Designed miniproteins, single chains, continued (2). Designs and how they scored, part 78

Each design is a single chain, and the fold is of that chain. pLDDT is the mean over its residues in the fold that is shown.

## One batch from the design tools (miniprotein)

Design m6695
Fold by ESMFold2-Fast:
Structure m6695 (fold): chain A 56 residues (1-56)
Amino acid sequence: PAYSGDITLEERGEETVATAKVGDQTGIGVAPGKVGSLGAAKASVEAWRKDAENGM
């Protein structure tokens, strides 16, 4: 697939840490809520995917 990876959510007190892994790349988003942190991690993963496509 154009993007393949795992996204893990970890609650760290009042913060939620979202970790997105695509191959050897890792994106991390931290926010008070899961929605914000997950969005940040997904945006990082999508940026890598688009960068790879544009680099071709």
Scores: mean pLDDT 61

Design m6696
Fold by ESMFold2-Fast:
Structure m6696 (fold): chain A 87 residues (1-87)
Amino acid sequence: MEEILEILEEAIERLEKEEDGEKALEIALEALMEALKLVPDELIPYVIGRILRVIGVLIDLELGKISSKEAIEEAIRILRDLIETLK
């Protein structure tokens, strides 16, 4: 569990320094995919749920419905939400 939390916390630190929304969502997806490999089977649905949320944000960004700043803020929120769920 500590390793998963470390991956997610390191991703959030990277996101706080990011200015590009597409790159931020890629960082978030990479962290979630790494977490997915390490979580117990019973927690897989929670990680998948966050992956789907990041994909939804990416679609909104590509369609011009949200700004890069909003995409970064949402990516950070999604990762923090998962950390709170796993604690």
Scores: mean pLDDT 87

Design m6697
Fold by ESMFold2-Fast:
Structure m6697 (fold): chain A 62 residues (1-62)
Amino acid sequence: MEILKVKALVDQPKLTDDTLGLKKGEVRTLEILKKYDDVHVLAKDLDTGEIGIINLSLLEEV
């Protein structure tokens, strides 16, 4: 089980119900459930309980 504490480097809009939305500077704790490619993963946001796809290249681990 991979858990990352991350900060959004840029705004990531919630485009669909299957995506996670983050605003620049938001810090979230994510559980990585599935990796689709080198930058896109399915993650559970442990702070909100939402599950969705997120782009890891737009996040910084803190």
Scores: mean pLDDT 80

Design m6698
Fold by ESMFold2-Fast:
Structure m6698 (fold): chain A 96 residues (1-96)
Amino acid sequence: AAAQEQARQWFRDLAERLIDKYIEKLKDIPVETIEKAFEPLEQAVDTGRKELVDEIIENLGLDEETVKTMINALLLGRWLGRVEEIKERILEAAKK
């Protein structure tokens, strides 16, 4: 039905706007720091282990809001099937 397709399009458009906002929030973080955070954050998302998130905050000196932004971007990327594209966009926008 047209209404279901319209709803799916609205959610896709909203997700794109949220991803753009998350990328903007991460642009001032050094690219090397973001690269180091991706693997343990993906592992934390896959396993549900909060301890891995706490270790990222402590070891990389990232604030909780920054880590939450990265987690939200990865979760939306997984839901859209575009995780690698979104990771690349974040790294390209990041501070060099």
Scores: mean pLDDT 80

Design m6699
Fold by ESMFold2-Fast:
Structure m6699 (fold): chain A 60 residues (1-60)
Amino acid sequence: APEEWLKGAGKAAQSGPGGMGTAAALLARDEGLSEREAAELVAKAAGQSPETGIRALERA
């Protein structure tokens, strides 16, 4: 289920530098989402704002 997958992605995003960008890219590929949508979902799952996820992708 995507909800349980997002919990894992959120933890990965918090585990180290670049984790959020990597988790977003993997989610976009697996679920067919845009990079922005994936970044928003990963950031939200990590307890961060969607803007934080988008910024992480822009900086990667």
Scores: mean pLDDT 66

Design m6700
Fold by ESMFold2-Fast:
Structure m6700 (fold): chain A 98 residues (1-98)
Amino acid sequence: SLADAAVAALRAAYDDLLAKFPDLHEDVKTAIGAFTDTLIAALRAGVSVAEFEAVAGREATRIIMLLNLYEKDEGKRHAIIEAVSDMIALAAAALRAA
């Protein structure tokens, strides 16, 4: 299914992100993990796009705040924020197609 493909893509994106940035602060890694679990749970539950965007947006804001506290490299912050945004867009597209 499109949802199963999206879940697999989200897991791959999470693994790739952590492999690319192994030295991220543990609080940032934990927040990205919780965020990824939330996206997967939303896809499996078939929540509305509006409900999904509200929850995903709150968790993405938390990741951005933690990056601003712990990550000094602006390029790394940008790359992680872009990856998080891409994950949200992928999950939202799968929910719209359901």
Scores: mean pLDDT 88

Design m6701
Fold by ESMFold2-Fast:
Structure m6701 (fold): chain A 106 residues (1-106)
Amino acid sequence: ERKRALEVDMEAGVKAVEGASKSTAYKSQGDDVKSQVELVRGLVEEVEILARGGLVSPALAEAARRAGEETIRHLEEGDLEGARRAEEELLRLVGEASRRANEAIQ
């Protein structure tokens, strides 16, 4: 069964985004916004893959996509406070997707 491997992969992604958002680097001119954007896109893609596989609802994937797009928009605009709020919603949705996928696999 793939349940534990999938959960570990999702948890690793969530932890990476959380670590980035809590660092002072997020507010520095040296922040690689492109790396943060790629990480957010990766998390959204994982939820979309889970929805395509029938492990989570399309509505949950749509919500995660929207939260990810909002996070990217704020990051590209330099609105770090807005990016943080959108990221918190994205992380909540990613956690919900991981939980539901684990329940569906069993």
Scores: mean pLDDT 70

Design m6702
Fold by ESMFold2-Fast:
Structure m6702 (fold): chain A 73 residues (1-73)
Amino acid sequence: KVDEALKLQDQGEDYLKKGDKEKAAKLYKKAAKLLLEHDPNSPQGYFLLGKAYELEGDEEKAEKYFKLGQENL
């Protein structure tokens, strides 16, 4: 499960390098979901969710999830 989340994160990073922000955000959300299903307080899960919303231009949600990630360190 965690290995699958890390693989999805790596795929998201590859799409981001290619300029496909929409596909990168989708993959980061999938990775975050898997991490948060494993550990509901996963800092990494929240940080990936924040990054996904940042890529989508949703600054309010991005800030919310970055804060949750920081609080759960």
Scores: mean pLDDT 82

Design m6703
Fold by ESMFold2-Fast:
Structure m6703 (fold): chain A 68 residues (1-68)
Amino acid sequence: MDEVRRATEEIRRLAEEMIERGEPWETVVERVSQRASEAAGRLPPEHRPELAREATRVISEAMRKVQE
């Protein structure tokens, strides 16, 4: 196990780096969504909902940081 965990960590790191660089929120969402979609394509169907929940959580956390 850990494709979901690894994908989640990559997505979180990507979002944090983009936010730190001051990239537009639209660009952050697009890049994170693209990375999550690529990871989901490599996972068994039963693990995709978990990755989707984690990606949504990362996006929500990133949105809060951008709005501060």
Scores: mean pLDDT 77

Design m6704
Fold by ESMFold2-Fast:
Structure m6704 (fold): chain A 111 residues (1-111)
Amino acid sequence: PEVLERARREIDRIANEAGEEVKKVMGDEFAEYFKNVLRAAGDAALRALEAGDPEQALRILNATKVYLKERAERLRAAGVPKEKVDKGLEIGQKAIDRMREVVERAARELA
């Protein structure tokens, strides 16, 4: 499990870095929520890899991108400024793309 342990540490780092970027745009409370969403997605993807299902790991990350987009639409509808929401969504999508690279690399090392 050294491969999966390294991947978990890298995903935690990505989630923390993305959370710090979102904090500058959306504030502390939203940054903590955002970190938790990214961590949960990463943990679920790594559990799928551990179960021998790399396709499911990638589906989880793709579903999280859809969730972030839907959340962004809801925040705009609730009156949060479009520029802040769009920036937060951009940060989230880039974080998920980085997590995808970690998952794909781990899947190759486990094969």
Scores: mean pLDDT 87

Design m6705
Fold by ESMFold2-Fast:
Structure m6705 (fold): chain A 80 residues (1-80)
Amino acid sequence: SREELEKRLRELALRATELSRELFKDPNADPELVFEASQVAADAMNLLEQLRKGEISVGEAEKRLGELEARLAELERRAA
C-alpha cells in the first residue's frame, strides 16, 4: 500500500541519516561513505515526495525503494 511504502521510505531515510551521522563522527571512516549515505537519505525523501504528489506509480516507487534499500545495505556492509 502507499502508506506502507511511505513508512518504509521514512524508515530508510532515517536509517541512512543515522549511518551518515555515525560515520561523520568517526575520524577513520571513509568520507565517501558519509556522502553516499547522505545521498540515499535524500533520494528516499525525494521518492516519498514524488509518491505523495502522485508523480510516480506505486509499482515504480516499490522498485526504486528496493534499489535504495540494497544501496544502504551495501553501505552498511562496507562501514562494518
Scores: mean pLDDT 87

Design m6706
Fold by ESMFold2-Fast:
Structure m6706 (fold): chain A 80 residues (1-80)
Amino acid sequence: MDPATKDVIAFLEKLGYKPDDVLTIEEIRELAEKLKKSKNPIAQELGEALFEVVDRLEKEGKKSITVEELAQRIVELLAK
């Protein structure tokens, strides 16, 4: 697994998530809003990335993804 994906997973685990946990688009949006309101600049950047992941998932017709898939999509987004 890509090292950056592991770092994102580790961050989400600190928030109480497990890699195999399934998040709905609504739950991802709620997480994005929470992180965007954080005082931590890294959390704010992650919140911005999560909003774009939500937009892409809606265009794909997906309703939920795993935390591992979410972390991978965040890394792909931030690498561009």
Scores: mean pLDDT 80

Design m6707
Fold by ESMFold2-Fast:
Structure m6707 (fold): chain A 88 residues (1-88)
Amino acid sequence: REAEALALVERAAALLDAGRPLEEVARALTEALRLLAEELEAAYEAEAASLDAAARATAATFVELARLAVTDPEEARRRIVRLLEEQR
């Protein structure tokens, strides 16, 4: 499961390096988040109290994206594309 998610992250990085559309990058990242959703949620629950406000907000965003990847993959993909566009 973690190995599969890592392979998807590596694929997303390769797609980005190859200049592929952000839609393809976002699809790979959405699947990786879906596979890691439970682990990300558990990690957030364990560490939230020790995080500062900015780190907590960032972690909460990743957990929400991971939940969306499971419940609504298309919405998760759209949000990831938006985030990738904002980083450029």
Scores: mean pLDDT 77

Design m6708
Fold by ESMFold2-Fast:
Structure m6708 (fold): chain A 87 residues (1-87)
Amino acid sequence: SALYQELEKRYEEALRRGDEEAIREVLLEAGRLAGLDDEALAVGEEAWRREGLEAGIRAALAAHEEAARAVLATDREGAAAARRALA
């Protein structure tokens, strides 16, 4: 949990700055912590470079579906739930 808290702080800071490269790095690091292998990450990075972040995430999910899905659920659902609770 401490590692995810650190990543969440870095993610929020990158979002506030509009730092797309920092956002990408945080998401890749989260993927590694969730057990995405280097092959899945490389596929995601290639798609990212061609088609943007969402395409990169989907390509990584196709290569390592279960672990990548868990990371995205944690990042997206956690952030969405926090926004709903604060509204």
Scores: mean pLDDT 62

Design m6709
Fold by ESMFold2-Fast:
Structure m6709 (fold): chain A 105 residues (1-105)
Amino acid sequence: MLEERLEEIERRIEEMEAFLDSLPEPEYVLTKLPKPLLEAEVQVGLARLALGLGMLELAVEQLEKSVRLLEEFLNSSDYDNAYKPHVLAILEDVRRTVEELRERL
């Protein structure tokens, strides 16, 4: 279901953040908690809350913000290319969810 999918997406972003934070690389201290990824997690969480409240238009707006934030992460040279395929998979799931929600508008 859509709410369960958003919860899964939020968890996958959280797992990626935890993995990055676990890296023992002092030179990456400023990138261990990437702001676009953290902000994308918040937007997905807010979208899930909006869905639970029946605020479908707000949920779409919040997921579109998360799409932009995930794209910002993927296009940044500040983050290791090894993590980008995992974030790309999350982005694909978010985009699919936005399309499904728009069909309900």
Scores: mean pLDDT 75

Design m6710
Fold by ESMFold2-Fast:
Structure m6710 (fold): chain A 90 residues (1-90)
Amino acid sequence: KVKELEELVKNAYSKGESLPGDWYPALEELYSTEEGLKRLKEAILEGIRNAVEEIRLRFSEALIKAGVLSEEDLGDGEKLAEVFRKLLEE
């Protein structure tokens, strides 16, 4: 059951979804120990890493449609990172 909860958290973050606020009390009951919190953190970080890659690809496709990027730019990780950095800086 705890393992299933870890997979659920990882999967939610992998899909680019935040945990809803009402999930935190239930999660805290299961991961109230330092060891449990570490496991939860690792599941969240794994999900975030997966979600970032998915969002990066989808957002890059949207930028191509908007004429901001070319298809060639999708293969240039440095240029892609630069565009994302500028967008996040405001």
Scores: mean pLDDT 63

Design m6711
Fold by ESMFold2-Fast:
Structure m6711 (fold): chain A 94 residues (1-94)
Amino acid sequence: SDFDAVTRALRRGWREARPGETWEERTADGSLIQGVVGEVGGVRVFIAWNRDSGLVQVLVDGPLSPEETRRVHRAANAASKGESPEKVLKLLRG
Protein backbone atom coordinates (compact mmCIF):
# COMPACT_ATOMS: atom_id res chain seq x y z
CA SER A 1 0.00 0.00 0.00
CA ASP A 2 1.00 3.65 -0.33
CA PHE A 3 1.11 3.96 3.46
CA ASP A 4 3.40 0.91 3.77
CA ALA A 5 5.74 2.20 1.02
CA VAL A 6 6.10 5.63 2.68
CA THR A 7 6.54 4.01 6.13
CA ARG A 8 9.32 1.78 4.74
CA ALA A 9 11.08 4.79 3.18
CA LEU A 10 10.83 6.75 6.45
CA ARG A 11 12.33 3.79 8.39
CA ARG A 12 15.19 3.61 5.84
CA GLY A 13 15.98 7.29 6.47
CA TRP A 14 15.90 6.65 10.23
CA ARG A 15 18.49 3.83 9.90
CA GLU A 16 20.75 5.12 7.12
CA ALA A 17 20.51 8.87 6.54
CA ARG A 18 22.21 11.76 8.36
CA PRO A 19 20.91 15.33 8.88
CA GLY A 20 21.02 17.23 5.59
CA GLU A 21 20.53 14.10 3.45
CA THR A 22 17.80 13.23 0.97
CA TRP A 23 16.89 9.88 -0.60
CA GLU A 24 14.42 8.40 -3.06
CA GLU A 25 13.09 5.01 -4.13
CA ARG A 26 10.57 3.65 -6.61
CA THR A 27 7.88 1.20 -5.58
CA ALA A 28 7.07 -1.91 -7.66
CA ASP A 29 4.08 -0.03 -9.15
CA GLY A 30 6.34 2.87 -10.29
CA SER A 31 5.46 5.44 -7.59
CA LEU A 32 8.29 7.74 -6.49
CA ILE A 33 8.88 7.97 -2.74
CA GLN A 34 11.19 10.75 -1.54
CA GLY A 35 12.60 11.57 1.89
CA VAL A 36 14.68 14.08 3.86
CA VAL A 37 16.41 14.19 7.22
CA GLY A 38 16.54 17.64 8.81
CA GLU A 39 17.39 19.04 12.22
CA VAL A 40 15.07 21.44 14.10
CA GLY A 41 16.14 22.76 17.50
CA GLY A 42 18.75 19.97 17.81
CA VAL A 43 16.11 17.28 17.09
CA ARG A 44 16.30 15.04 14.00
CA VAL A 45 13.19 15.17 11.80
CA PHE A 46 12.48 12.60 9.08
CA ILE A 47 9.91 13.26 6.34
CA ALA A 48 9.02 10.75 3.62
CA TRP A 49 6.35 11.21 0.95
CA ASN A 50 4.84 9.75 -2.20
CA ARG A 51 5.23 12.26 -5.04
CA ASP A 52 2.15 10.94 -6.85
CA SER A 53 -0.39 10.59 -4.01
CA GLY A 54 0.91 13.37 -1.71
CA LEU A 55 0.86 11.02 1.31
CA VAL A 56 3.41 12.27 3.86
CA GLN A 57 4.77 10.68 7.04
CA VAL A 58 6.88 12.46 9.66
CA LEU A 59 9.04 10.98 12.42
CA VAL A 60 10.55 13.22 15.11
CA ASP A 61 13.50 12.02 17.27
CA GLY A 62 12.58 14.10 20.32
CA PRO A 63 10.45 16.93 21.73
CA LEU A 64 9.78 20.10 19.71
CA SER A 65 8.50 23.50 20.79
CA PRO A 66 5.22 24.77 19.27
CA GLU A 67 7.22 27.03 16.89
CA GLU A 68 9.49 24.12 15.82
CA THR A 69 6.39 21.92 15.33
CA ARG A 70 4.90 24.60 13.01
CA ARG A 71 8.15 24.56 10.97
CA VAL A 72 7.89 20.76 10.60
CA HIS A 73 4.20 21.10 9.56
CA ARG A 74 5.15 23.68 6.87
CA ALA A 75 7.85 21.32 5.52
CA ALA A 76 5.45 18.34 5.50
CA ASN A 77 2.80 20.46 3.75
CA ALA A 78 5.33 21.42 1.04
CA ALA A 79 6.21 17.70 0.58
CA SER A 80 2.49 16.87 0.25
CA LYS A 81 2.22 19.48 -2.54
CA GLY A 82 5.10 17.91 -4.51
CA GLU A 83 7.94 20.28 -3.62
CA SER A 84 11.49 18.96 -4.15
CA PRO A 85 13.47 17.29 -1.33
CA GLU A 86 15.87 20.27 -1.48
CA LYS A 87 13.00 22.73 -0.84
CA VAL A 88 11.53 20.58 1.96
CA LEU A 89 14.97 20.37 3.62
CA LYS A 90 15.40 24.17 3.41
CA LEU A 91 12.04 24.67 5.14
CA LEU A 92 13.21 22.47 8.04
CA ARG A 93 16.43 24.52 8.36
CA GLY A 94 14.46 27.81 8.57
Scores: mean pLDDT 83

Design m6712
Fold by ESMFold2-Fast:
Parts: C-alpha cells; sequence; structure tokens
Structure m6712 (fold): chain A 80 residues (1-80)
C-alpha cells in the first residue's frame, strides 16, 4: 500500500512538473488499477492546486481532499 501511494505520488509529481500530460497521468494511474473516474478527479484536483490562485486555507482544504482521493485509490487497488 505504501509502495502504491509512492507510485501515485510519482505520477502526480511528474504531472505537476509538466513532464507528462493530464491524459498520460490518467493512463498511468489506470495502469496501477485506479478507476478512470477517480484518476481523472485526482489529476484535476492536483492541477487546480498548482494553477489556481488559492488562499492558504483553500490550499490546505484542497491538499486534504487530494490526500483523501489518494487514500481511496489505494484502498480500491489493495482490495485484491
Amino acid sequence: SDELLEKIDEIIEKLLRGEISEEEAIKELVKLGVPEELARHLVEAALELRNADLSEFEREVLEGIIDLIKAVAVVIVDRE
């Protein structure tokens, strides 16, 4: 589960650095077993965190939401 979270974090970091596209990030998350809709929401939330002019409070809330989406993705994949 920790290894899976690290792989998800690596994909999101590559996306935020502009090394991969939004669609490539979604594809990589789906390859890990993350449902496509959840992968899309995670990618959208991460890009919003990077690109939006957010207050400190809004940033903290969005970071918490992203962490929750990542935790749900890990639980779904680890269900096997």
Scores: mean pLDDT 83

Design m6713
Fold by ESMFold2-Fast:
Structure m6713 (fold): chain A 79 residues (1-79)
Amino acid sequence: MKQQEADDAIAEAVLAAEDGVLRIKYLEKNGKPKEEIDKVKAETQKRIDEAISRAQELGADRDRVLKAVNEAIEKAKKE
């Protein structure tokens, strides 16, 4: 059932994006060094890229995954 695996991979990409944005906002709010923030940004982008690639391998449409991730990022930025 590749459809379920693809949907789970999309959900994982969304969670990685939301968690990363919220963590970056937390570090910025607490005045953490730029190097620490940049490291978390790089780690977050890597996790998102890996999750998108996994979702595509499982048959998810790239545009669908990117839309879900971008919507999650915008929502998290507002919180």
Scores: mean pLDDT 80

Design m6714
Fold by ESMFold2-Fast:
Structure m6714 (fold): chain A 97 residues (1-97)
Amino acid sequence: MDEEAIRLGEGVVKRAEELGKEELAELARRVVELALEAGRTELALEAARAIGLLVGGGKYEEAKELARRVIRLLEEGRWEEALRLALEALERALAEA
């Protein structure tokens, strides 16, 4: 799972960089790093999926807002709320795809 979360996170970061969205790339990297540092591999994976899908859909501001909110919750140790937020965002992004 850690390897998959890292791989997906790296893919999202690279795609954001290729699109010239440097702030989004840094936010996505920070989400994965903080989640893995907290031992929350599932959160890292689901957040990377949600952000990646939003980036793929051209929803860059929504992706940035999601990343910032997840980072805040991770810094506060509110991991269950961060996971819920990531899963909710993933469900919405999938419904719009």
Scores: mean pLDDT 85

Design m6715
Fold by ESMFold2-Fast:
Structure m6715 (fold): chain A 70 residues (1-70)
Amino acid sequence: QALLSGKEAYEKVLATLDATGRKALEEGKMAQVNAIIEMVRTLAEQYAKTDPEIAAKFNALADEFEAQIA
């Protein structure tokens, strides 16, 4: 609801999840990385209904993190 209202919110959320995920990867915190991937996928699903291009950006970030832990 309020957390994801407005187009401006996605850029800050995406940047925060990217930074947090990279830190978790650097520190080898795989449980945290998996939690971030799940959160990013959830946000992508939510945006897919209104802004599929934004959803694609979140899915790309999740795909990148999944590739890093493979």
Scores: mean pLDDT 79

Design m6716
Fold by ESMFold2-Fast:
Structure m6716 (fold): chain A 103 residues (1-103)
Amino acid sequence: MKAELEKEIQEGLNLISQGVLEVSLRNSPPSVQPLVRQLEEEWKKYQEAVAAGNKEEAEKYLIKRLELQIQAHRETLPVSPFPVITQQSIETLEKKLEELKEK
């Protein structure tokens, strides 16, 4: 089946995109660093909500994290060494955010 190969390719592209974006965010301008810190705080709250079994609260923190991550990438985009990958990641995160808000 061709579906398994397409899935493996997509997973590989996602891993590469995550690695590139992690380096880009780490080297973000000082103005973006407060957003990076907020992302870490929202991730901690998400993990705590998941551990508590509170699905509604977990989804709320996940949505907030996605919004902040999109904002951080948009602010980094003008100085990104990988603008195409950064833009694709913004689009992927926006689609995921839309799907979560519709549930």
Scores: mean pLDDT 69

Design m6717
Fold by ESMFold2-Fast:
Structure m6717 (fold): chain A 69 residues (1-69)
Amino acid sequence: MLSEEEKEKIIKGAERGVKQLIEDGSLSEEAGRKALEEAIKGALEAKTVDEATRAVAQAITRALHEAGA
């Protein structure tokens, strides 16, 4: 099971990634906020580090597709 330290690390990674995408202009601040909320939710519901990392990646990818569509 995911430890609290592993969850915090994954969440901080997601925050950093989303901030970078907003700075690059790939995501608006609103889309970035939504992506981060979904990423955090997915990470907290995950049973393993791999599942949490995949959930974060999926949330960010979905937000990028919504922004580009």
Scores: mean pLDDT 80

Design m6718
Fold by ESMFold2-Fast:
Structure m6718 (fold): chain A 62 residues (1-62)
Amino acid sequence: SVEEEAAAARAEVRALLAAGRRPPASEAERETAEVLNKIGDLIDKGLEEARKTGEPPVFPSV
């Protein structure tokens, strides 16, 4: 079910964060957060431009 898939995905993210804390958490987590924030900003900008121009949104490669 989608509930089980969502729970599994959340558990996997928590496990990755826990594993990623074995090196000093500050640099790797900061770089990951910066990349995710930039991707989110590009998606939001692409969606807003698509609404204004009627063009399809442009998404970054992930």
Scores: mean pLDDT 62

Design m6719
Fold by ESMFold2-Fast:
Structure m6719 (fold): chain A 87 residues (1-87)
Amino acid sequence: NNDLARQYIRLGRQYFDRGDFDSARRYLMQSIRYATRSAFDGDSDAYRLLSDSYRLLSDIYRSQGDDDAAKSYLDLSQSYRDTYDSL
């Protein structure tokens, strides 16, 4: 459900802004679950939500000094963004 994915992205960003990276990551993983389900059901907007979720995960890992994880999630974010833009 895209509405749930959007709510979890908002929560993830809110907790990231407050420096609670563990809660931010947990909420973003929930967003990915709901967006993945929506993508499976054929909802193209889900690819944008996957892109947003992975971008914020990249920002979290970069803030924690895990550049390898940050790059991997940024690459995933860009891949989903490119998929959405091609639709």
Scores: mean pLDDT 86

Design m6720
Fold by ESMFold2-Fast:
Structure m6720 (fold): chain A 92 residues (1-92)
Amino acid sequence: SNTSLGILIDAIREAEANGLDLSDHLESRYQTDPDFRSAINDLVNMRIRLTELEAALRNAGLSDDSIKVVKDFVLKLSTEEGVNDLKAAVLA
């Protein structure tokens, strides 16, 4: 949904504004924030095309570097192995 994409964009902007590592910030929010996790799961489950995701992020004024990190994050969450790796990192 548009709301789910908005939540993702806000998280990216928060990381950029605070000089946070974007990958670590997105992974941490996915683990600790139920609303963020729900929003990302909605985007993954709706099978959002990476080209559509890229277009939306570019239209929001995000950098190519941030877009690459976000695409890698969404691709990781499209696999059971990627989700399990994120869970293992939290428990370690």
Scores: mean pLDDT 75

Design m6721
Fold by ESMFold2-Fast:
Structure m6721 (fold): chain A 60 residues (1-60)
Amino acid sequence: SAAQREQLIREAADLVLEMLGTTDPARRAELVERIAAIQRELGLDPEELGDAIAAELARR
């Protein structure tokens, strides 16, 4: 549903913000794996996910 899509995009945006602030390689790997899982669930390519995250962050 649209609501599920928006929730996953919000989660991905939050994970990207955490990833930008982390220097722990193990934590970074966990964040990258969760973002990849969200991308797969949404059926988006990396560019499409990036655009969706940018749009979500612009709304904040």
Scores: mean pLDDT 83

Design m6722
Fold by ESMFold2-Fast:
Structure m6722 (fold): chain A 91 residues (1-91)
Amino acid sequence: AEELAKALAEAAKAGDYEAYQAQVDKLAELVKAGDYESVAEAYEILAKEAREIVAAYLEHEGLDLDPEAAAEELKALLLGLAEKARKLAEA
């Protein structure tokens, strides 16, 4: 879970689409296996990296924008997905 989340964050920050897709596929495998606890942990770890991911994306796109609002929105989305995964783990 932690390694997957770090790999996803690193790929997103680097703009490496191929590496990002490979990690997304691994996350999908965890979902198919019913390992919702690992899925929830990965989203929680990604939520902690939300500001850095958004800042890197804006820099890569050449956008001179404050990442704070977009980072808060991404963090809320990721934490919501983590909560949903935790509920599925208990179902």
Scores: mean pLDDT 77

Design m6723
Fold by ESMFold2-Fast:
Structure m6723 (fold): chain A 63 residues (1-63)
Amino acid sequence: NLGKLSSGQLISLLGSLPVEDQLRVYRLIAEGMSLIEAIEKLAKENPEVREKVEKEAKKLYES
């Protein structure tokens, strides 16, 4: 659950994604989405991003 991550943890998660996916997140934020909403939307639409987000979020959540 990304809503339980701090803003710093969310930024770390974003930084773990491929550059092309980071740029997509920034575009969604420019369209009015929050960082968490943008990451969740991208993960929903892209299975590879979903896997990376779940893996990195689990590490951050467990620490």
Scores: mean pLDDT 79

Design m6724
Fold by ESMFold2-Fast:
Structure m6724 (fold): chain A 79 residues (1-79)
Amino acid sequence: SREERRRRVVRIVNRALELLDQGKPASEIVAEVKAELDREGLTPEEQRAVKRTLVAMIEEKDPEQAAAAGAELDAWLAA
């Protein structure tokens, strides 16, 4: 259902937040998010929602890392 897919998006985002709070580098967080997106089989719209939320959360801590993470995810999603 749409609600179940929304919960999967939130779970992926929460996992990224956990890694960010643990002081993991943005590259490791992006790699984990890519792996989760592959495992969950999300739609392109849902993948973009995860990217936007992740970039916004990283931006709260480090705007330069947020820009780099967003660009890397955009390149990966376009492949």
Scores: mean pLDDT 74

Design m6725
Fold by ESMFold2-Fast:
Structure m6725 (fold): chain A 84 residues (1-84)
Amino acid sequence: MQVLDEAQKEELKKRIKEEVGLEKATPEEVEKAVEEAEKNKTAEKAAEAAAKAYLLELDGHTEVAREALERLEKMYEEYNLEVP
């Protein structure tokens, strides 16, 4: 598990924003994105949900983010989706 200081978290947030176009995520947005990924079972929806979950973890919502990532990992395994 990642233990990052605040400067490292800001750098990672900036890179996620630059690479995937996402700036911030709320717990509700992450839950909805994971639910959409589970329903659609596409790599694009799964990647979006994962990026939002990582942003949420970086903002200190570790429990919600970990639950979301575990659900996505299970989906990648069960449906043989390409991990982003």
Scores: mean pLDDT 66

Design m6726
Fold by ESMFold2-Fast:
Structure m6726 (fold): chain A 91 residues (1-91)
Amino acid sequence: MEAVLTLEVTFETAENAAKFAEMMSKGRTEPPDERILSMEAEQLSPTRVRVRILFKSVEAARELERALLENREEFMKAFGATSLEVSVEEA
């Protein structure tokens, strides 16, 4: 069964948010994982970006969710983020 992983990230600066949104938009044309069917990035505010990733399976989506939660601090430091929210729902 397909699943959607939603990633909402708040950044320290609008510049960091814009760079992240651009990077995720490039991922739409060349997905980093064969289990990804689509990726969409939306800028919700100058400092907040939402990414929605459609996976071929709930298992694949939950694997990425676990990886992001386990590496939350490293992710946030790498991208200059102040918060990271991750959720998975069956599509």
Scores: mean pLDDT 80

Design m6727
Fold by ESMFold2-Fast:
Structure m6727 (fold): chain A 60 residues (1-60)
Amino acid sequence: SPEEVRRRVEGEMQDRVAAVVEEGRRNGWSPQELHRRLSAVSDEGLERLREALEQLALQQ
């Protein structure tokens, strides 16, 4: 279902965000740099969600 796909993709994206935050802590990134990196992750997550939902629609 579209809702299950969205929930799964967003959950995976949240895990990825957490990983980026941990990497930033290890590398001593500034809050501003961390924000820029997280914005890129958000954009990628949105595109991934779009693809997953489109794939689901094509399977119908």
Scores: mean pLDDT 79

Design m6728
Fold by ESMFold2-Fast:
Structure m6728 (fold): chain A 96 residues (1-96)
Amino acid sequence: DALAEEIRRRMRETRGIELSEEEAREEAARLLVLERLGALAAEIRAAGGDLELPPEVLEELERLAERLEEHIRAGDLEAARAELERIIALLREAVA
């Protein structure tokens, strides 16, 4: 509820848009998904080193994780999802 109320406050003050409680909860859920993706990106960066991946693969993994974090900060869920799919594909290829 606190996150949903904060979203409503910011939308009202910044854009003059009055969100319903349902709309604010939907935005809060979207932000929670982005937060979980951020935590996953951090875990992927840490796991890359532990998995002893080739340096070239590790460098590309770090680059993709950085872009994922940038999309998460921008609130772009679709772009974040696309970068996550690239990370998964890279990891599958590296461990094949």
Scores: mean pLDDT 72

Design m6729
Fold by ESMFold2-Fast:
Structure m6729 (fold): chain A 72 residues (1-72)
Amino acid sequence: MEAPETEEELLAKLRELFAQSKSTLEDIRAGKAVDPADRAFLSALKAFDKNGDGTISAGELLEVLDRLEAGE
């Protein structure tokens, strides 16, 4: 079974990546192109969303992170 600590670790890593790359996410939200280096960050975010299939758009990832930042 998937351990609860895995979820906690993923959330902690996401928060750190989110804080470090917050400006990049804001740029994507503004409709700017994502640099190749930033794609690695998005790929890491896909790993936690198993219910979203293998193809998650930047908008969908931003929605998830936006909800986390909003406390929802």
Scores: mean pLDDT 54

